# Designed miniproteins, single chains, continued (5), part 44

Each design is a single chain, and the fold is of that chain. pLDDT is the mean over its residues in the fold that is shown.

## One batch from the design tools (miniprotein)

Design m17604
Fold by ESMFold2-Fast:
Structure m17604 (fold): chain A 102 residues (1-102)
Amino acid sequence: NPAEEERANRVIQEAMLLLTRAMKKVEAGDDTFANESERRAYESAKRLQELREAMRNGADPQEILQKLEQLIKEGDPVYLLQEAIKNGDYEAMVEAARRLTA
């Protein structure tokens, strides 16, 4: 359905822009947000960045696993969107994007 595909692609584009802005704010240490979706994206992106930094710095594998399991259990939309993009899973990208932009 072309109309449904167009709507899905728009949601993915909105989520990608939101994620890009959130990642830049995390990098800058900027805690100011235009709306609640930006705040949620920022918090998720920051948690994921802290997890990646812990992995690089040789943190306890059990601690890393617990934090990752929590992100998966909570259905973290930033994590799910990044994984969907990595795997080329269009359906998962749409679902994660909808959660991120809700």
Scores: mean pLDDT 80

Design m17606
Fold by ESMFold2-Fast:
Structure m17606 (fold): chain A 66 residues (1-66)
Amino acid sequence: MAKLREMAEAAAEKARETLPEELAERLVQGIEDALRRLEAGEISPGEAFALIAAGVAEAQREAKEL
């Protein structure tokens, strides 16, 4: 749990540094939603990790279209 949260926080910080603000905010919101669903027991840790990783990849692809 703690390791996944640290990874999510690091990803959010990096997004704010490297992505346009709107893309960074959307990614951060997606990360928070995945963590909330994990804490509620709606998804597994593996599913939360996959959602965060997919969100990061999508945001990076959208940034390249700018």
Scores: mean pLDDT 78

Design m17607
Fold by ESMFold2-Fast:
Structure m17607 (fold): chain A 96 residues (1-96)
Amino acid sequence: MVAKVVEVTEVLLDPETGLSLSFVKVKVEGIDPNAPVSEKLEIQREAARKVAELLVKEYGVAGAGIFGPGAEPNTIYLLAEGKKETLEKTIGKEVK
């Protein structure tokens, strides 16, 4: 299984801190398309937890957490707080 950051969308900028609250779109590949929806969602949540941990530990994002599944297949959103430039640098990052 591979989780990839595909998009970052800024929702709110705090002008005093320079931190943005952003949606981070994660696409998960290598999920069995015939698996039950509950199993697919659990795999997506686990992948998203790993991405959130990576963003905080390696990119210095102030916080990241799971927002929920996207309307698109194999897509899950995080809410992340960090500098816009730092968040944009995470696009294309992959986690196994």
Scores: mean pLDDT 81

Design m17608
Fold by ESMFold2-Fast:
Structure m17608 (fold): chain A 116 residues (1-116)
Amino acid sequence: MSKIEEERKKLLEEALKLVDEAYTIAVGIYNAAMTRGEGVDLAKEAVEEVRKAREFLQKAYETGDPELLRKAVEELRKAAELFRKIADMTGSQAARRAVELLEKAIELVEKAIELL
């Protein structure tokens, strides 16, 4: 494996860990929303967008397909916007944490794209 390919894979592995942490937060927010009967649809949409981003990112990691990395960035941006809405509506620190994790993941994926 080339040094550039190893660096790219390390960036994607770190991004996947951040997305997995954001997914755990998303599921927690969804479970809380279901218990309260408020914001369920918005929380469900956030879980689905993080899941889609993770699927594209995992496939990109396995295949090296740059188009899948770009799709992952698009879904990560959508997920971050949903968590900003949740944070603004609820004051959730967990939702703010998810935004920070997703923004860091986007930066890492964009750096990985630059190495292609």
Scores: mean pLDDT 87

Design m17609
Fold by ESMFold2-Fast:
Structure m17609 (fold): chain A 78 residues (1-78)
Amino acid sequence: DKESLERLLEEARELVRRAREALETEYPGRIEVLEEAVRRLRELLELGKQFLPPELLEELERALKEVEEILEKAKEEE
C-alpha cells in the first residue's frame, strides 16, 4: 500500500542521512556501517522493483548511488 511505500522511502532517506554523517565524522567502524547501508539499500531496491512506481524506484537508485559514492570516498581516506 502507499503507507508501506512511504516507510520504505523513509528508511532509504535515513540510510543516506547516516551515510553523510559517517563521511563528515571519521570514526572506527564507519566503513562497516556504510557497507551495511549499501547492502540494505540494494535490498530495498530489489524489493521495490516488484511494486514501486518508476518515480520512487529512481529515488531509491539515487539513494543507493549516493551512499556507494560516500563509501568509496571513505575507503579512499584509508
Scores: mean pLDDT 78

Design m17610
Fold by ESMFold2-Fast:
Formats: sequence, structure tokens, C-alpha cells
Structure m17610 (fold): chain A 55 residues (1-55)
Amino acid sequence: GEEALKLIDLYNEQKKVREEALKYAKEMGIDEETALEIAKRYRNVEEVKKALEKL
């Protein structure tokens, strides 16, 4: 099966979310560890930003 190719795409997308979350967290004064934990739960930057804002 080509499941591995799909997993690579998902991983790259999560990496982008994580990087954007860290940038946003730095602007908001939120710890990197907290931002990374939230980023692991979401695959969309907007959801991560909302979660960080609710802290």
C-alpha cells in the first residue's frame, strides 16, 4: 500500500502547523513547550491559534 506517502504529507502539514504555532506563541508570550503540545492536537493553524489564545 501507499500509506507511507500519505503519512509523509500529514507529517509535513503538521510541521507547518507547529512552526506557525511557535511564531504565534512567541508574539503572545506563550511558552514553546505549551505551543508544541497544542500543535500536536491540531492540524490547522487557526485552531492552534484559538487554543493558545484561550490559555
Scores: mean pLDDT 74

Design m17611
Fold by ESMFold2-Fast:
Structure m17611 (fold): chain A 118 residues (1-118)
Amino acid sequence: MIKEKIESLTDEEIDRLLAQMRRALDEAVRAFSEGKKEEALRNIVRGILEALGLLSQEEVDAAFRDPEGRKRLVELAKETLEALIEYFKERVEKGDPRAAELYSLAQAALELIDELEK
């Protein structure tokens, strides 16, 4: 389950997740600024799901070739981001600065997905 994966993250895995989330968001924002909405959506969804070890890049790309597969992966990415936001919100309240950055990145990624679906 997504929640169990998030709750089991070590400090080193959190640092890797931070780096992967930053890269995925930067790539998605760049594609969006170039008018490449589908590429932006695929990049953020792929980055989130791969960073948490839920799906490989190849599995995400294959699913995005089909409208039904694309819809399922977008929903999974949103559920994953919502779970990250909920988990890291508690750590932010406890004064963890890495949690604050992850929380902000997860919120930005969720907002970007919502904009790309409009």
Scores: mean pLDDT 81

Design m17612
Fold by ESMFold2-Fast:
Structure m17612 (fold): chain A 55 residues (1-55)
Amino acid sequence: SEKKKLVEEMKKLIDESLDLNKQYRAETDPAKAAELHKKIMEINKKIMELRKKLE
């Protein structure tokens, strides 16, 4: 079902977000930290959009 596909996609995005957040917390280079933060924000936006579809 489409709902199952959305749930699996959201799980993958959550796992990626957790990994990127760990990298972000450990990063001391401001330029690399900014790129990681940008990726985290993009993934969080996708997760929020998927949550709205699953309501």
Scores: mean pLDDT 85

Design m17613
Fold by ESMFold2-Fast:
Structure m17613 (fold): chain A 77 residues (1-77)
Amino acid sequence: MKEEAEELLKKGIEADRNGDYETAAEYFSKAAEKFLEAGDYRGAVLAYQGAWSVYRLLGDEEKAEEFRKKAEEARKK
């Protein structure tokens, strides 16, 4: 589970690096869900921050703010 989350995070980073922001957002969102399932709140924060960043680049302010708040909530765990 945790290894799956880490692989999804890596794919999100690769998609972001290639400018494929929509694909990056999908991978970051999936990675965060898997990190939460594994109890890895640090990993979830990193993944949510990735999603926040790429949604801002996509101009989706609503999704960006949603993931920013999710990252903040995960930090409190």
Scores: mean pLDDT 84

Design m17614
Fold by ESMFold2-Fast:
Structure m17614 (fold): chain A 63 residues (1-63)
Amino acid sequence: ALTPGQRVIRALLIREHGLTEEEADEIVRLAQEGRLEEAAKILMEKAGLSEEQALAVARALAA
């Protein structure tokens, strides 16, 4: 289950950055498994985030 903060991040990735629910759920899963580099790669490719921004988002989803 996601924290309220993680749910907000997921919703923003879908609404503001154009991710599908499936893509957002994959990123959450990868981050929670500690696979931060893989989560960040999808964030960079699909949401257009910088590497630093993508890693920050992945860490927030892992917490």
Scores: mean pLDDT 85

Design m17615
Fold by ESMFold2-Fast:
Structure m17615 (fold): chain A 64 residues (1-64)
Amino acid sequence: SEAEKAVVDYVKEKGGATAKEAVDYLISKGFSVEEADAAIVGAVASGKLTATRTADGTTVLTPA
């Protein structure tokens, strides 16, 4: 999807981002919260991004 491509490119350019930062970025590009969440899940499921949960419950996205 367009949102999945956008989030993968964003995380690669930043060298890593929180899931919240990625969602906020996609919303700024005109995607809905639902589309943003689906794009992040899709990118992780397809192996394009790696998701790591920190001890405080924050999800961090890194390029795969």
Scores: mean pLDDT 83

Design m17616
Fold by ESMFold2-Fast:
Structure m17616 (fold): chain A 55 residues (1-55)
Amino acid sequence: DLVEEAKRLMRPALAAGVDPAAVERAVTAHLLSQGVPEEEARRAVREALAELLAE
């Protein structure tokens, strides 16, 4: 599940106080490097960030 993978990657960085926009860019780039289509990577990262910020 791409959303859960993005959440696992984003959670420790957000907890460490890294800027959310920077975390979004870094994780999106990582998913693209793994061959995930750009639209799917951006959607998964956006959904993951929204869920993490709601926690």
Scores: mean pLDDT 83

Design m17617
Fold by ESMFold2-Fast:
Parts: structure tokens; sequence; C-alpha cells
Structure m17617 (fold): chain A 110 residues (1-110)
């Protein structure tokens, strides 16, 4: 069920961001437009990492490269920085709870 996989991916990103903000006492804030685009790209990167077995960072780097090459503007730079922060938060969350990665893989295989 793709909807279940999407919801689980979104939850991992949200949990990672919350844990990072709670640990360091600040919010990861950008414009709503930049945040929406970065979250969409982060979800795509995580979904591809699960399906391909490649690292989340490698998949995120491909998305950043495509975005910067296509647009090359301030918004693409801000989106790339936010994407990096979201991917870092998600990677930390997955490292702290390896069962999350197993559950995501099970959902992707169904």
Amino acid sequence: DEAALDAAIEAVIDQGVKATEEKYGFSLEVSPEVEEQARRLAKEALRRAIRTGRSLLDEAEERIRELVERFGDKESAETSLMLYQLVGAASRQLAQDPSLLERLRALAAA
C-alpha cells in the first residue's frame, strides 16, 4: 500500500525533525514553499533509498544536483539546504530505531 508507505516515510521525517529540535532547542524554519518542496524531495529520496538499497544521503545528493542544475536560483539553494537538514534528521532517527527501516522495507515490498 503506497499510502501506508508514504505515511510511514512522512512520520520518520517528522519524528527526526522533532527529535533534532527538542535536542538542540531550536526550530528548522524556512518559508512554507521551500519547506513543502524540501519535504517532497526528502520523501522521494527516502522512498528510493528503501527500494534501491542506496544510502539516503546518496539519493538526496542526486535530488539536490538535479534541482540546482535545473533552476540555479536562491529558492533552489534554500530548498537544497533544507533537504539536507531533513535527510540528516531522518538518517539520525533511522539509526536510533533500526526497526523503522525494517518496517519501511516491509511496506515497500507489499
Scores: mean pLDDT 78

Design m17618
Fold by ESMFold2-Fast:
Structure m17618 (fold): chain A 81 residues (1-81)
Amino acid sequence: LTPEEEAEVLEALALIWYAIGKLSGDFEAAVRGLKRIAEELRALGFEPTTVRQALEDLKREAEKNGDTKAAQLAEEAIRSL
């Protein structure tokens, strides 16, 4: 894979992690998965825009569901991007 193709795969994986979080309710696992993908995207020299948006959306969903720990982890992940 070229770096560009690798980034496209990582962006697709970010959307999959978002879906896993929403479908399973395991927001903490989804946030951790997204954070790893953001780190890999940055290592390749790409901005993790899709990951940032997914983390922002998961933070709101976690807050709505009373999962304060997952919301805090998402906020921390967003600040580290």
Scores: mean pLDDT 84

Design m17619
Fold by ESMFold2-Fast:
Structure m17619 (fold): chain A 66 residues (1-66)
Amino acid sequence: MEAVRLGAELVARIHREGVEKTAEELGLDPEYVREVFEETAERLGTARSLAEVDAVLAEFARRLTR
């Protein structure tokens, strides 16, 4: 629930501001954020249900917030 919303907000932020700026705001390595985002985008594109989308977004949030 919370992680899913955070994941969706982080995806939206990257689309608006870019990977480098989002990484700087989070205090993370831009290459790490790019890698995780690309993997997340591929998984979102292959998701077959809302439950799968929610799981992918929650994992994305966990990987970026540690």
Scores: mean pLDDT 81

Design m17620
Fold by ESMFold2-Fast:
Order: C-alpha cells, then structure tokens, then sequence
Structure m17620 (fold): chain A 69 residues (1-69)
C-alpha cells in the first residue's frame, strides 16, 4: 500500500546516499552521480517526485565535482 511504497522510497534514498558517498570518497564522482540519479528515477516511479528531485540535486552537485577534475 502507500505506506509500504513510502518506506521503500525512503530506504532506496538512504542506500543511494550511502553508495554515492562511498564512491565520492574514492573520487568516483561521475559514478556516484549515476547511482543517485538512477535511484531518483526509481523513487519517481513509486510516486515520490519531491524526494526524487532532492536526489537529482545531489547528483547534479556530484557531476559538478566530476567536471572540476
């Protein structure tokens, strides 16, 4: 139901932030951005557009770091 979808979306966001951070610490900013953006797409499919947009902003920041290297 809606509560289970929201819980899944929040868990996906947490996991993407964790994986993105692990890749970013390694200087793998482009890969980190890809992981976060792919997860944002899945979260949007679950109906959580605002959460997906927050993740996309994070991915954009990671892409900016990749472009500066």
Amino acid sequence: GPAEREAKAKELAKEAERRGAELAVQGRYSEAADVVRETAREIEKLGFRELAERLRRGAESLEQLAAQQ
Scores: mean pLDDT 87

Design m17621
Fold by ESMFold2-Fast:
Structure m17621 (fold): chain A 60 residues (1-60)
Amino acid sequence: SAKEKLIKEAEELLRKLAFPEETIERVREALRKSKASVGEIRKIIKNSDPRELVRKLEEL
């Protein structure tokens, strides 16, 4: 699905930014449980700086 592809994109971005795997797993679970649209998730990925990225994705 489009959402699952976007979750994988988020995981790869977080790995490139050197976040620990524990953090990546928490974000993955949060995104899977979230009712946020693909557009909302993509906007956060595109517009957030690295320091805010994890928090904003978990708040979805």
Scores: mean pLDDT 82

Design m17622
Fold by ESMFold2-Fast:
Structure m17622 (fold): chain A 78 residues (1-78)
Amino acid sequence: MLSPEELELEMEAGAVLTAAATVKTALKSAGQEVPEKVLRAERLAREAIRALRAGDIERARRLLREARALLREALAEL
């Protein structure tokens, strides 16, 4: 079982991935270009999940912080 901290970070990573996927689908359906920040946020969230599975909680936290910031910036630019 994941620790409560690892579970929280994995849930945060999942939320970022879900948000990024939703934005990508909506923009593609509208014929709009997907912002690079959305794609980068998705990549960082996937890397955070890999870090969590390797037991590197501190790296996962840093990656998720950056992913969330990028996603927030991308949404503000839409």
Scores: mean pLDDT 83

Design m17623
Fold by ESMFold2-Fast:
Structure m17623 (fold): chain A 62 residues (1-62)
Amino acid sequence: GLKIAKALKDVPKQNEETLELKKGELVEILEDLGGGLVKVKSLETGKEGIVPEEYLEIIGER
């Protein structure tokens, strides 16, 4: 099922692989990469990238 999370704060674009997020933005978690990093897809923009999981709150699974 789809695992949905919300950004707890703004996530800046640190490098080419990082997904820039705004506080409150909803994302789908695609893959757990280990080391506290997850690959996500923004539900607002459709863009994919890597973010620290500590910046995300899991809000549901479908």
Scores: mean pLDDT 81

Design m17624
Fold by ESMFold2-Fast:
Structure m17624 (fold): chain A 76 residues (1-76)
Amino acid sequence: LEKKIEELAREGDELIQKAVEAEKAGDKEEALKYLEKALELAKEGARLAKEAGDEETARGFELVAESIEKKKKEIE
C-alpha cells in the first residue's frame, strides 16, 4: 500500500509540473488535461491513505487536490 501511495504522489507531482509548463507555453488545453489527471491521482491517494489510517498523508493529498481545483478554475 505504501508503494502505491508513493507512486501516486510521484505521478501527481510530475503531472502538475507538466501542467505548469503547458500553461506557461500557452497550451491551456494540455494544462487542463494534466491537471485533471493529477486531480484524479490526488483523490485516489487521499482515499488509500485514509484506508491505511495515515491521516497526515491523506490531508496532504486533499490539499494538493484543492490546489489543483483552484488552478483549473484559473485556467478556465
Scores: mean pLDDT 82

Design m17625
Fold by ESMFold2-Fast:
Structure m17625 (fold): chain A 82 residues (1-82)
Amino acid sequence: MKEKLEEEIELSMLQMQLAIAKIALERAETDEELQEVIALAEEVLARARELAETSTSPEVVEEAREVARRAEELIEEAREKL
């Protein structure tokens, strides 16, 4: 229970970081700002992939994979704007 709660908290934090990165992407006007969005999304992607591979909870694995997918999409969108 405590371990699962920690994973759920981490997942929620990653979802919030991804939302912040998405807002930053929509507001980005410079290549530097776009690179910062990519860096944030890559960090979220790495953490989400780690959680998906190490978690024993199917629900956490599924949600972590979805976060990773969205982070990859955000990275691609930001790179297209560069």
Scores: mean pLDDT 84

Design m17626
Fold by ESMFold2-Fast:
Structure m17626 (fold): chain A 72 residues (1-72)
Amino acid sequence: MEEEIKKLKEEAEKLKKEAEEAIRNGDLQTAREKLSELGKVISKLEELGAYEEAKELKEQLDRLMAELLRAE
């Protein structure tokens, strides 16, 4: 469980960085795809009972989605 949560957190951080880079490069389609994948990782963390980690990532997801909307 703890190792699985760690793997999901690492995947989420990678997806976050890829989404941030896509937004900076104006690749809004890739950014949307990466944020969608991040949302799925958040759901998996909630299923595992990692609510605190999921909440933190959801706040980051909401910020990136707002940034994406501003870029359009």
Scores: mean pLDDT 83

Design m17627
Fold by ESMFold2-Fast:
Structure m17627 (fold): chain A 104 residues (1-104)
Amino acid sequence: SAEERRQAWRDRVEQLRRHFATLTPEEAKALGDALENIAKQLEKEGADPRTVGALYLAAGIAYEHAGDRERAVKYFTRAAKYFEQAGDTEFAEIARELAERVAK
């Protein structure tokens, strides 16, 4: 069901957050910068929007852990846009919820 897919996605995001929480803020920033660079390169190459969205989502989580709230919001918002292009409405909703949570 859509709700089961949303819950599985939320669980995956939370697991990723727990893994990134083992990083120092400096390591998290470096990871965010690397993921952003990969996402931008794939975006320029016209890669699959789901893949681009997932990389921007991961970059947002890394920046959130690094304390860079502005970049976290920016990339969660960008991830939502790419998930919408991919038809992954549930993933887009989760990415927007993450952006709103960090912006508060």
Scores: mean pLDDT 87

Design m17628
Fold by ESMFold2-Fast:
Formats: sequence, C-alpha cells, structure tokens
Structure m17628 (fold): chain A 74 residues (1-74)
Amino acid sequence: SEFEELLKEAEEVIKELEELAKKSTGKEKQQLMNAIKYLKEQKELLEKEKTPAAASGLRLAIDLARRLIEEIKK
C-alpha cells in the first residue's frame, strides 16, 4: 500500500540520518538526532492511525530530513 511504501522510505531515511549522526558532532549531531526523533514520532503516528493526514505529516518529515541530509553531504 502507499502507507507501507512511505513507512519503508521513513525507515531508510532514519538509517541514513543515524549513520550521519555517528560521524557528526555538536550542533549538527543535535539537528540529526532531533530529525531522527521527529521522523520516528511521525512514523509511529502513521502506523497507529493509518490516515491520509498522518501520511502527509510523515511525508513532510521525510522531506525536511532529506533537505538536512543534502545540506550536510554537500
């Protein structure tokens, strides 16, 4: 389902954030850890509620996390 694909994408992005956090220090690590926490919360919300609104929240969280990853990797 679309929800299952989105949940899988969230897990992949969380793993990438965790790998970057291991290599990061200070404020960058804090930003990555905050992004991981937020993504996990939005993922759990979608798993529990299974609504389009929860899916939209997770999509936004993934987009924000991807922007952070791109900024760090440049």
Scores: mean pLDDT 87

Design m17629
Fold by ESMFold2-Fast:
Parts: C-alpha cells; structure tokens; sequence
Structure m17629 (fold): chain A 82 residues (1-82)
C-alpha cells in the first residue's frame, strides 16, 4: 500500500498549498480548516508508514517528498510573485 501513502502525501501537500493561499488572502478561518484536514491526513500517513518495512517506508517518503515539492513549488512561486 505504498501507493496509498504517496496519494495521501499528495493530498496533504494540496491542502497545505490551499491553506497557504487562503492565509495570504487573509482568510484565516479557511486556512485553519484546511490545516485541520491536513493534520488528519498526516495521522493516517504515519499509521500507514508504521505498517511498511523500513525499505518501503524510505521509498514512500522519497516519493511523497517529490510530489509535495511539485505541488508546493508553483504555489510558493505564485505567492512570491503576488
């Protein structure tokens, strides 16, 4: 189920990106709700990672980091340009 961990990591990055945009726009309530959803997904990721072998966990973490970077980089660039 490494694919489930990577998919959850992608969703986590998407929620954090949306929260960052909401906060930049002054919508603190929306940012807080999105961060709460991200926290719940983070807990599920930790649970799934604990069920993987050391090698599988390392691979899943590397894949999650790569997809998170792809999602967050354009958002950070957009916010910096604004």
Amino acid sequence: KKEEVVELGKRLAELLAEAARAEAEGDLAKAEELRKEAEEIGKEIEKLLSQLSEEEREEAEKEMLEVAREILRPVLEELAAA
Scores: mean pLDDT 79

Design m17630
Fold by ESMFold2-Fast:
Structure m17630 (fold): chain A 88 residues (1-88)
Amino acid sequence: SEERELILRAIALALRAIGIEFDAELNKDKLPEEVLEEILKLAKEAIDYALKAMDYADKGDLDKAKEYLKKAEELLDKAEKLLEEALK
């Protein structure tokens, strides 16, 4: 079902965010403090949006679920870019 696919995508995004948090903490001594704080903030916000997407998918609001998945993806893309640029 589409609801199940959206829930699985939200879980994948939450796991991606946890991975980014892990990588940022592992490399914290190589990151400017402000960059570390921004990466962790973006990852936490992405988890919140992924959880909202799961809730909307479970309620059958697929349009809202897709909206929040897109927001989570955009935040994670920004967090990954910040981490990659800081670790050059």
Scores: mean pLDDT 90

Design m17631
Fold by ESMFold2-Fast:
Structure m17631 (fold): chain A 97 residues (1-97)
Amino acid sequence: NATELVRKGAQALAEGRYDEAIEYFEKAIELDPNNARAWTGLAVAYLKKGDYEKAIEYAEKAIEIDPNDRTAWNILAEAYRKMGDEEKAKEYEEKAK
């Protein structure tokens, strides 16, 4: 089920297996498009791979589903900081608390 795929994705992330994590989270979203944790997991994986635009896109989807997802807000902050937008980074970091 989607929950099991999210757990496998999270384990892959923890082990630095970002491409494998992406595949697990994509499959989770195929089963349940409203699984905010799967969208947040995709955002983390892309952030770790340095694809900041995709990290922002997927984090925004996670927040649309669950506005209280602190991890998704932190991903937005980090991605914007990596792209040189310090003002947006600070704004989203404050949202994460």
Scores: mean pLDDT 89

Design m17633
Fold by ESMFold2-Fast:
Structure m17633 (fold): chain A 73 residues (1-73)
Amino acid sequence: MKEAIELESEVSLELMKASVAELAEDYEEAIKHYEAAIKKLEELKKRVPSLKEIADEEIKLLKEKIEELKKKL
């Protein structure tokens, strides 16, 4: 449980950094942080299988967001 909370905190931090970069129109930096969040979500779903469905949905949405941001580069 404690290790999963740490991963959730790291996901939240990466998403916050991505949002700040996106607001600054630094789309390359935003993409980098969204990709880092996806990597941490992949680790979270391996450690907490009960969260797999929710994590898979979030990963899908983040991948779609990255594709949208790439169009702005």
Scores: mean pLDDT 83

Design m17634
Fold by ESMFold2-Fast:
Structure m17634 (fold): chain A 66 residues (1-66)
Amino acid sequence: MREKALEEAYEEIKRYVEETGRWPSVEELEELVEKLAEKYGLSREEAEEIVREAVAELYREKKEEL
């Protein structure tokens, strides 16, 4: 489901940023896209949109810290 995939993507990216102090690399984001596409039965394009949305949402929140 899109909503669950979005929440999982958001939490995975947030956890990565909090643990490493860095944004995930393009390669790491691509791995997350593939994982979510397979897990939730989404097209790769849909999974990519979900990951992009999660990144944008987290970035919007972190922008307030800057």
Scores: mean pLDDT 79

Design m17635
Fold by ESMFold2-Fast:
Formats: sequence, C-alpha cells, structure tokens
Structure m17635 (fold): chain A 55 residues (1-55)
Amino acid sequence: MEEFEKILEKNREAADRALEELSKRYTPEQVEAFRARVDASFAELEKKLKEEIEK
C-alpha cells in the first residue's frame, strides 16, 4: 500500500515535467487546465484504490 503511494508521487513528478514541456507549446491557461485535470485524476484514482484495497 505505502509503496504504491510512493509510485503515485513519482508519477506526479513525471506529470509536472510533462506539463512544463507542454507550457512551451500551449498557453499558460491551457497548461493550468491540464494540471487541474491531472490533479483531479490522481485524487480520484487514490480514492478508488483505497476502496478496492478495502474490498
């Protein structure tokens, strides 16, 4: 369980790097929208994983 949370943290760092690359091609507003969507996806995934593990 804790090991998986560390993997999610590393994936968030990779997503941040991808957003930085996107900022070179997209507007700041679009990059911020992508970041918000990524953050929401990780939060939703974390909730789903806790529910699945507790089953």
Scores: mean pLDDT 74

Design m17636
Fold by ESMFold2-Fast:
Structure m17636 (fold): chain A 66 residues (1-66)
Amino acid sequence: MVIEELKVEGAKSVQREGNLVTVILDGGVVKEISANALDDIEVGDSGKTLRVVLPEDEVEKILASF
């Protein structure tokens, strides 16, 4: 398991409500991630990054979803 701070390029804001993480990109595109897909997830202090605990092979899959 790796603790990663995922920087979502073009992210205007990142929000968490319960099991849903919402990423708002420049241009108004919205991406939603289920928090249950990650072992642990936090919104970083900037409000534009995600801190997650996950296997290394999952990092590329998550980033590819944005």
Scores: mean pLDDT 57

Design m17637
Fold by ESMFold2-Fast:
Structure m17637 (fold): chain A 102 residues (1-102)
Amino acid sequence: AQSVTLSFKLEGLDFKAYDYYWYRQPPGKPREFVASISRDGSSTTLHPRVAGRATLSYDFEKKTVYLDLRDLRPEDSAIYYFAAQRVGGGEVYYSEGTEVTF
């Protein structure tokens, strides 16, 4: 089975001021939640569709969030977006998007 690692580096952001999210948008379908990690890295949440085959991690020194997705399935084919959302509401940063194909 195929696997993919997605990464996003948090340049210029105070990493303690943001919560971090991965979303995906399959072709012609709404954007859906994949995974989140708390600002301190202590808590992760995975969508049930990826649970057991996904790992979300944060490298605090590199200020980089990683999503490792194993055993890729047709349902995983989408454009994947990283998002950083300011704690308490306010600005949201989105990545340009990365295409994943099964």
Scores: mean pLDDT 78

Design m17638
Fold by ESMFold2-Fast:
Structure m17638 (fold): chain A 68 residues (1-68)
Amino acid sequence: GPAEEKLRSALQGLLDYPEMLPLAVESIRKLAEEVPKEVARELLEQALTQATDPAVRAALEELIASLD
């Protein structure tokens, strides 16, 4: 749905532009809340496997933990 597509786009943007983390993290958090938990977890874990920036990886790990 639209929230899943927005979450996927936001995660890709964060992977391409790690410097955007302070501006993107709250939008990603809110989008993850609007998506079914299993889908949000899968997308966040997929992004984490591609993330190279330490701050982005830490933020993604926190977001995954917040789904529990």
Scores: mean pLDDT 85

Design m17639
Fold by ESMFold2-Fast:
Formats: sequence, structure tokens, C-alpha cells
Structure m17639 (fold): chain A 69 residues (1-69)
Amino acid sequence: SVEELVKRAEELLKEEKYEEAIEYAQKALSLDPDNVRALVILGRALLKLGKHKEAEEYFLKAAELQRKA
């Protein structure tokens, strides 16, 4: 489920397994493209890998979705 993928991505992020956290967050987004939690996890993992511009794009999408909800 999307929830299980997001939870696993959060656990991997806490374990500093950033590339694997990205994989699970992307899997969650493939099932639910507007999943705010998955977008935030993806952004945070990208920041830790030094991919600042890519991270900003995901954070902006998450913020837009939160504003509309």
C-alpha cells in the first residue's frame, strides 16, 4: 500500500539510507502522485544528497497541495 511505502521511506530516511528512501518515496508517488508525505521525504533525501534544486521542486509541489487542501 501507499502508506506502507511512505512508512518505509521515512524509516530509511531516519537510518540515513537516502538513495533507498528516494526509491520507496518514488514508488509511493507512482501510486499516489499527490502524496504530500512522500514528496516531503523525497525532498529531504535529495537535500541530504546535495540535490538542492530537485529537492526544492518537490517541496514546492507539497506546499501547493497543502494550500489547496
Scores: mean pLDDT 86

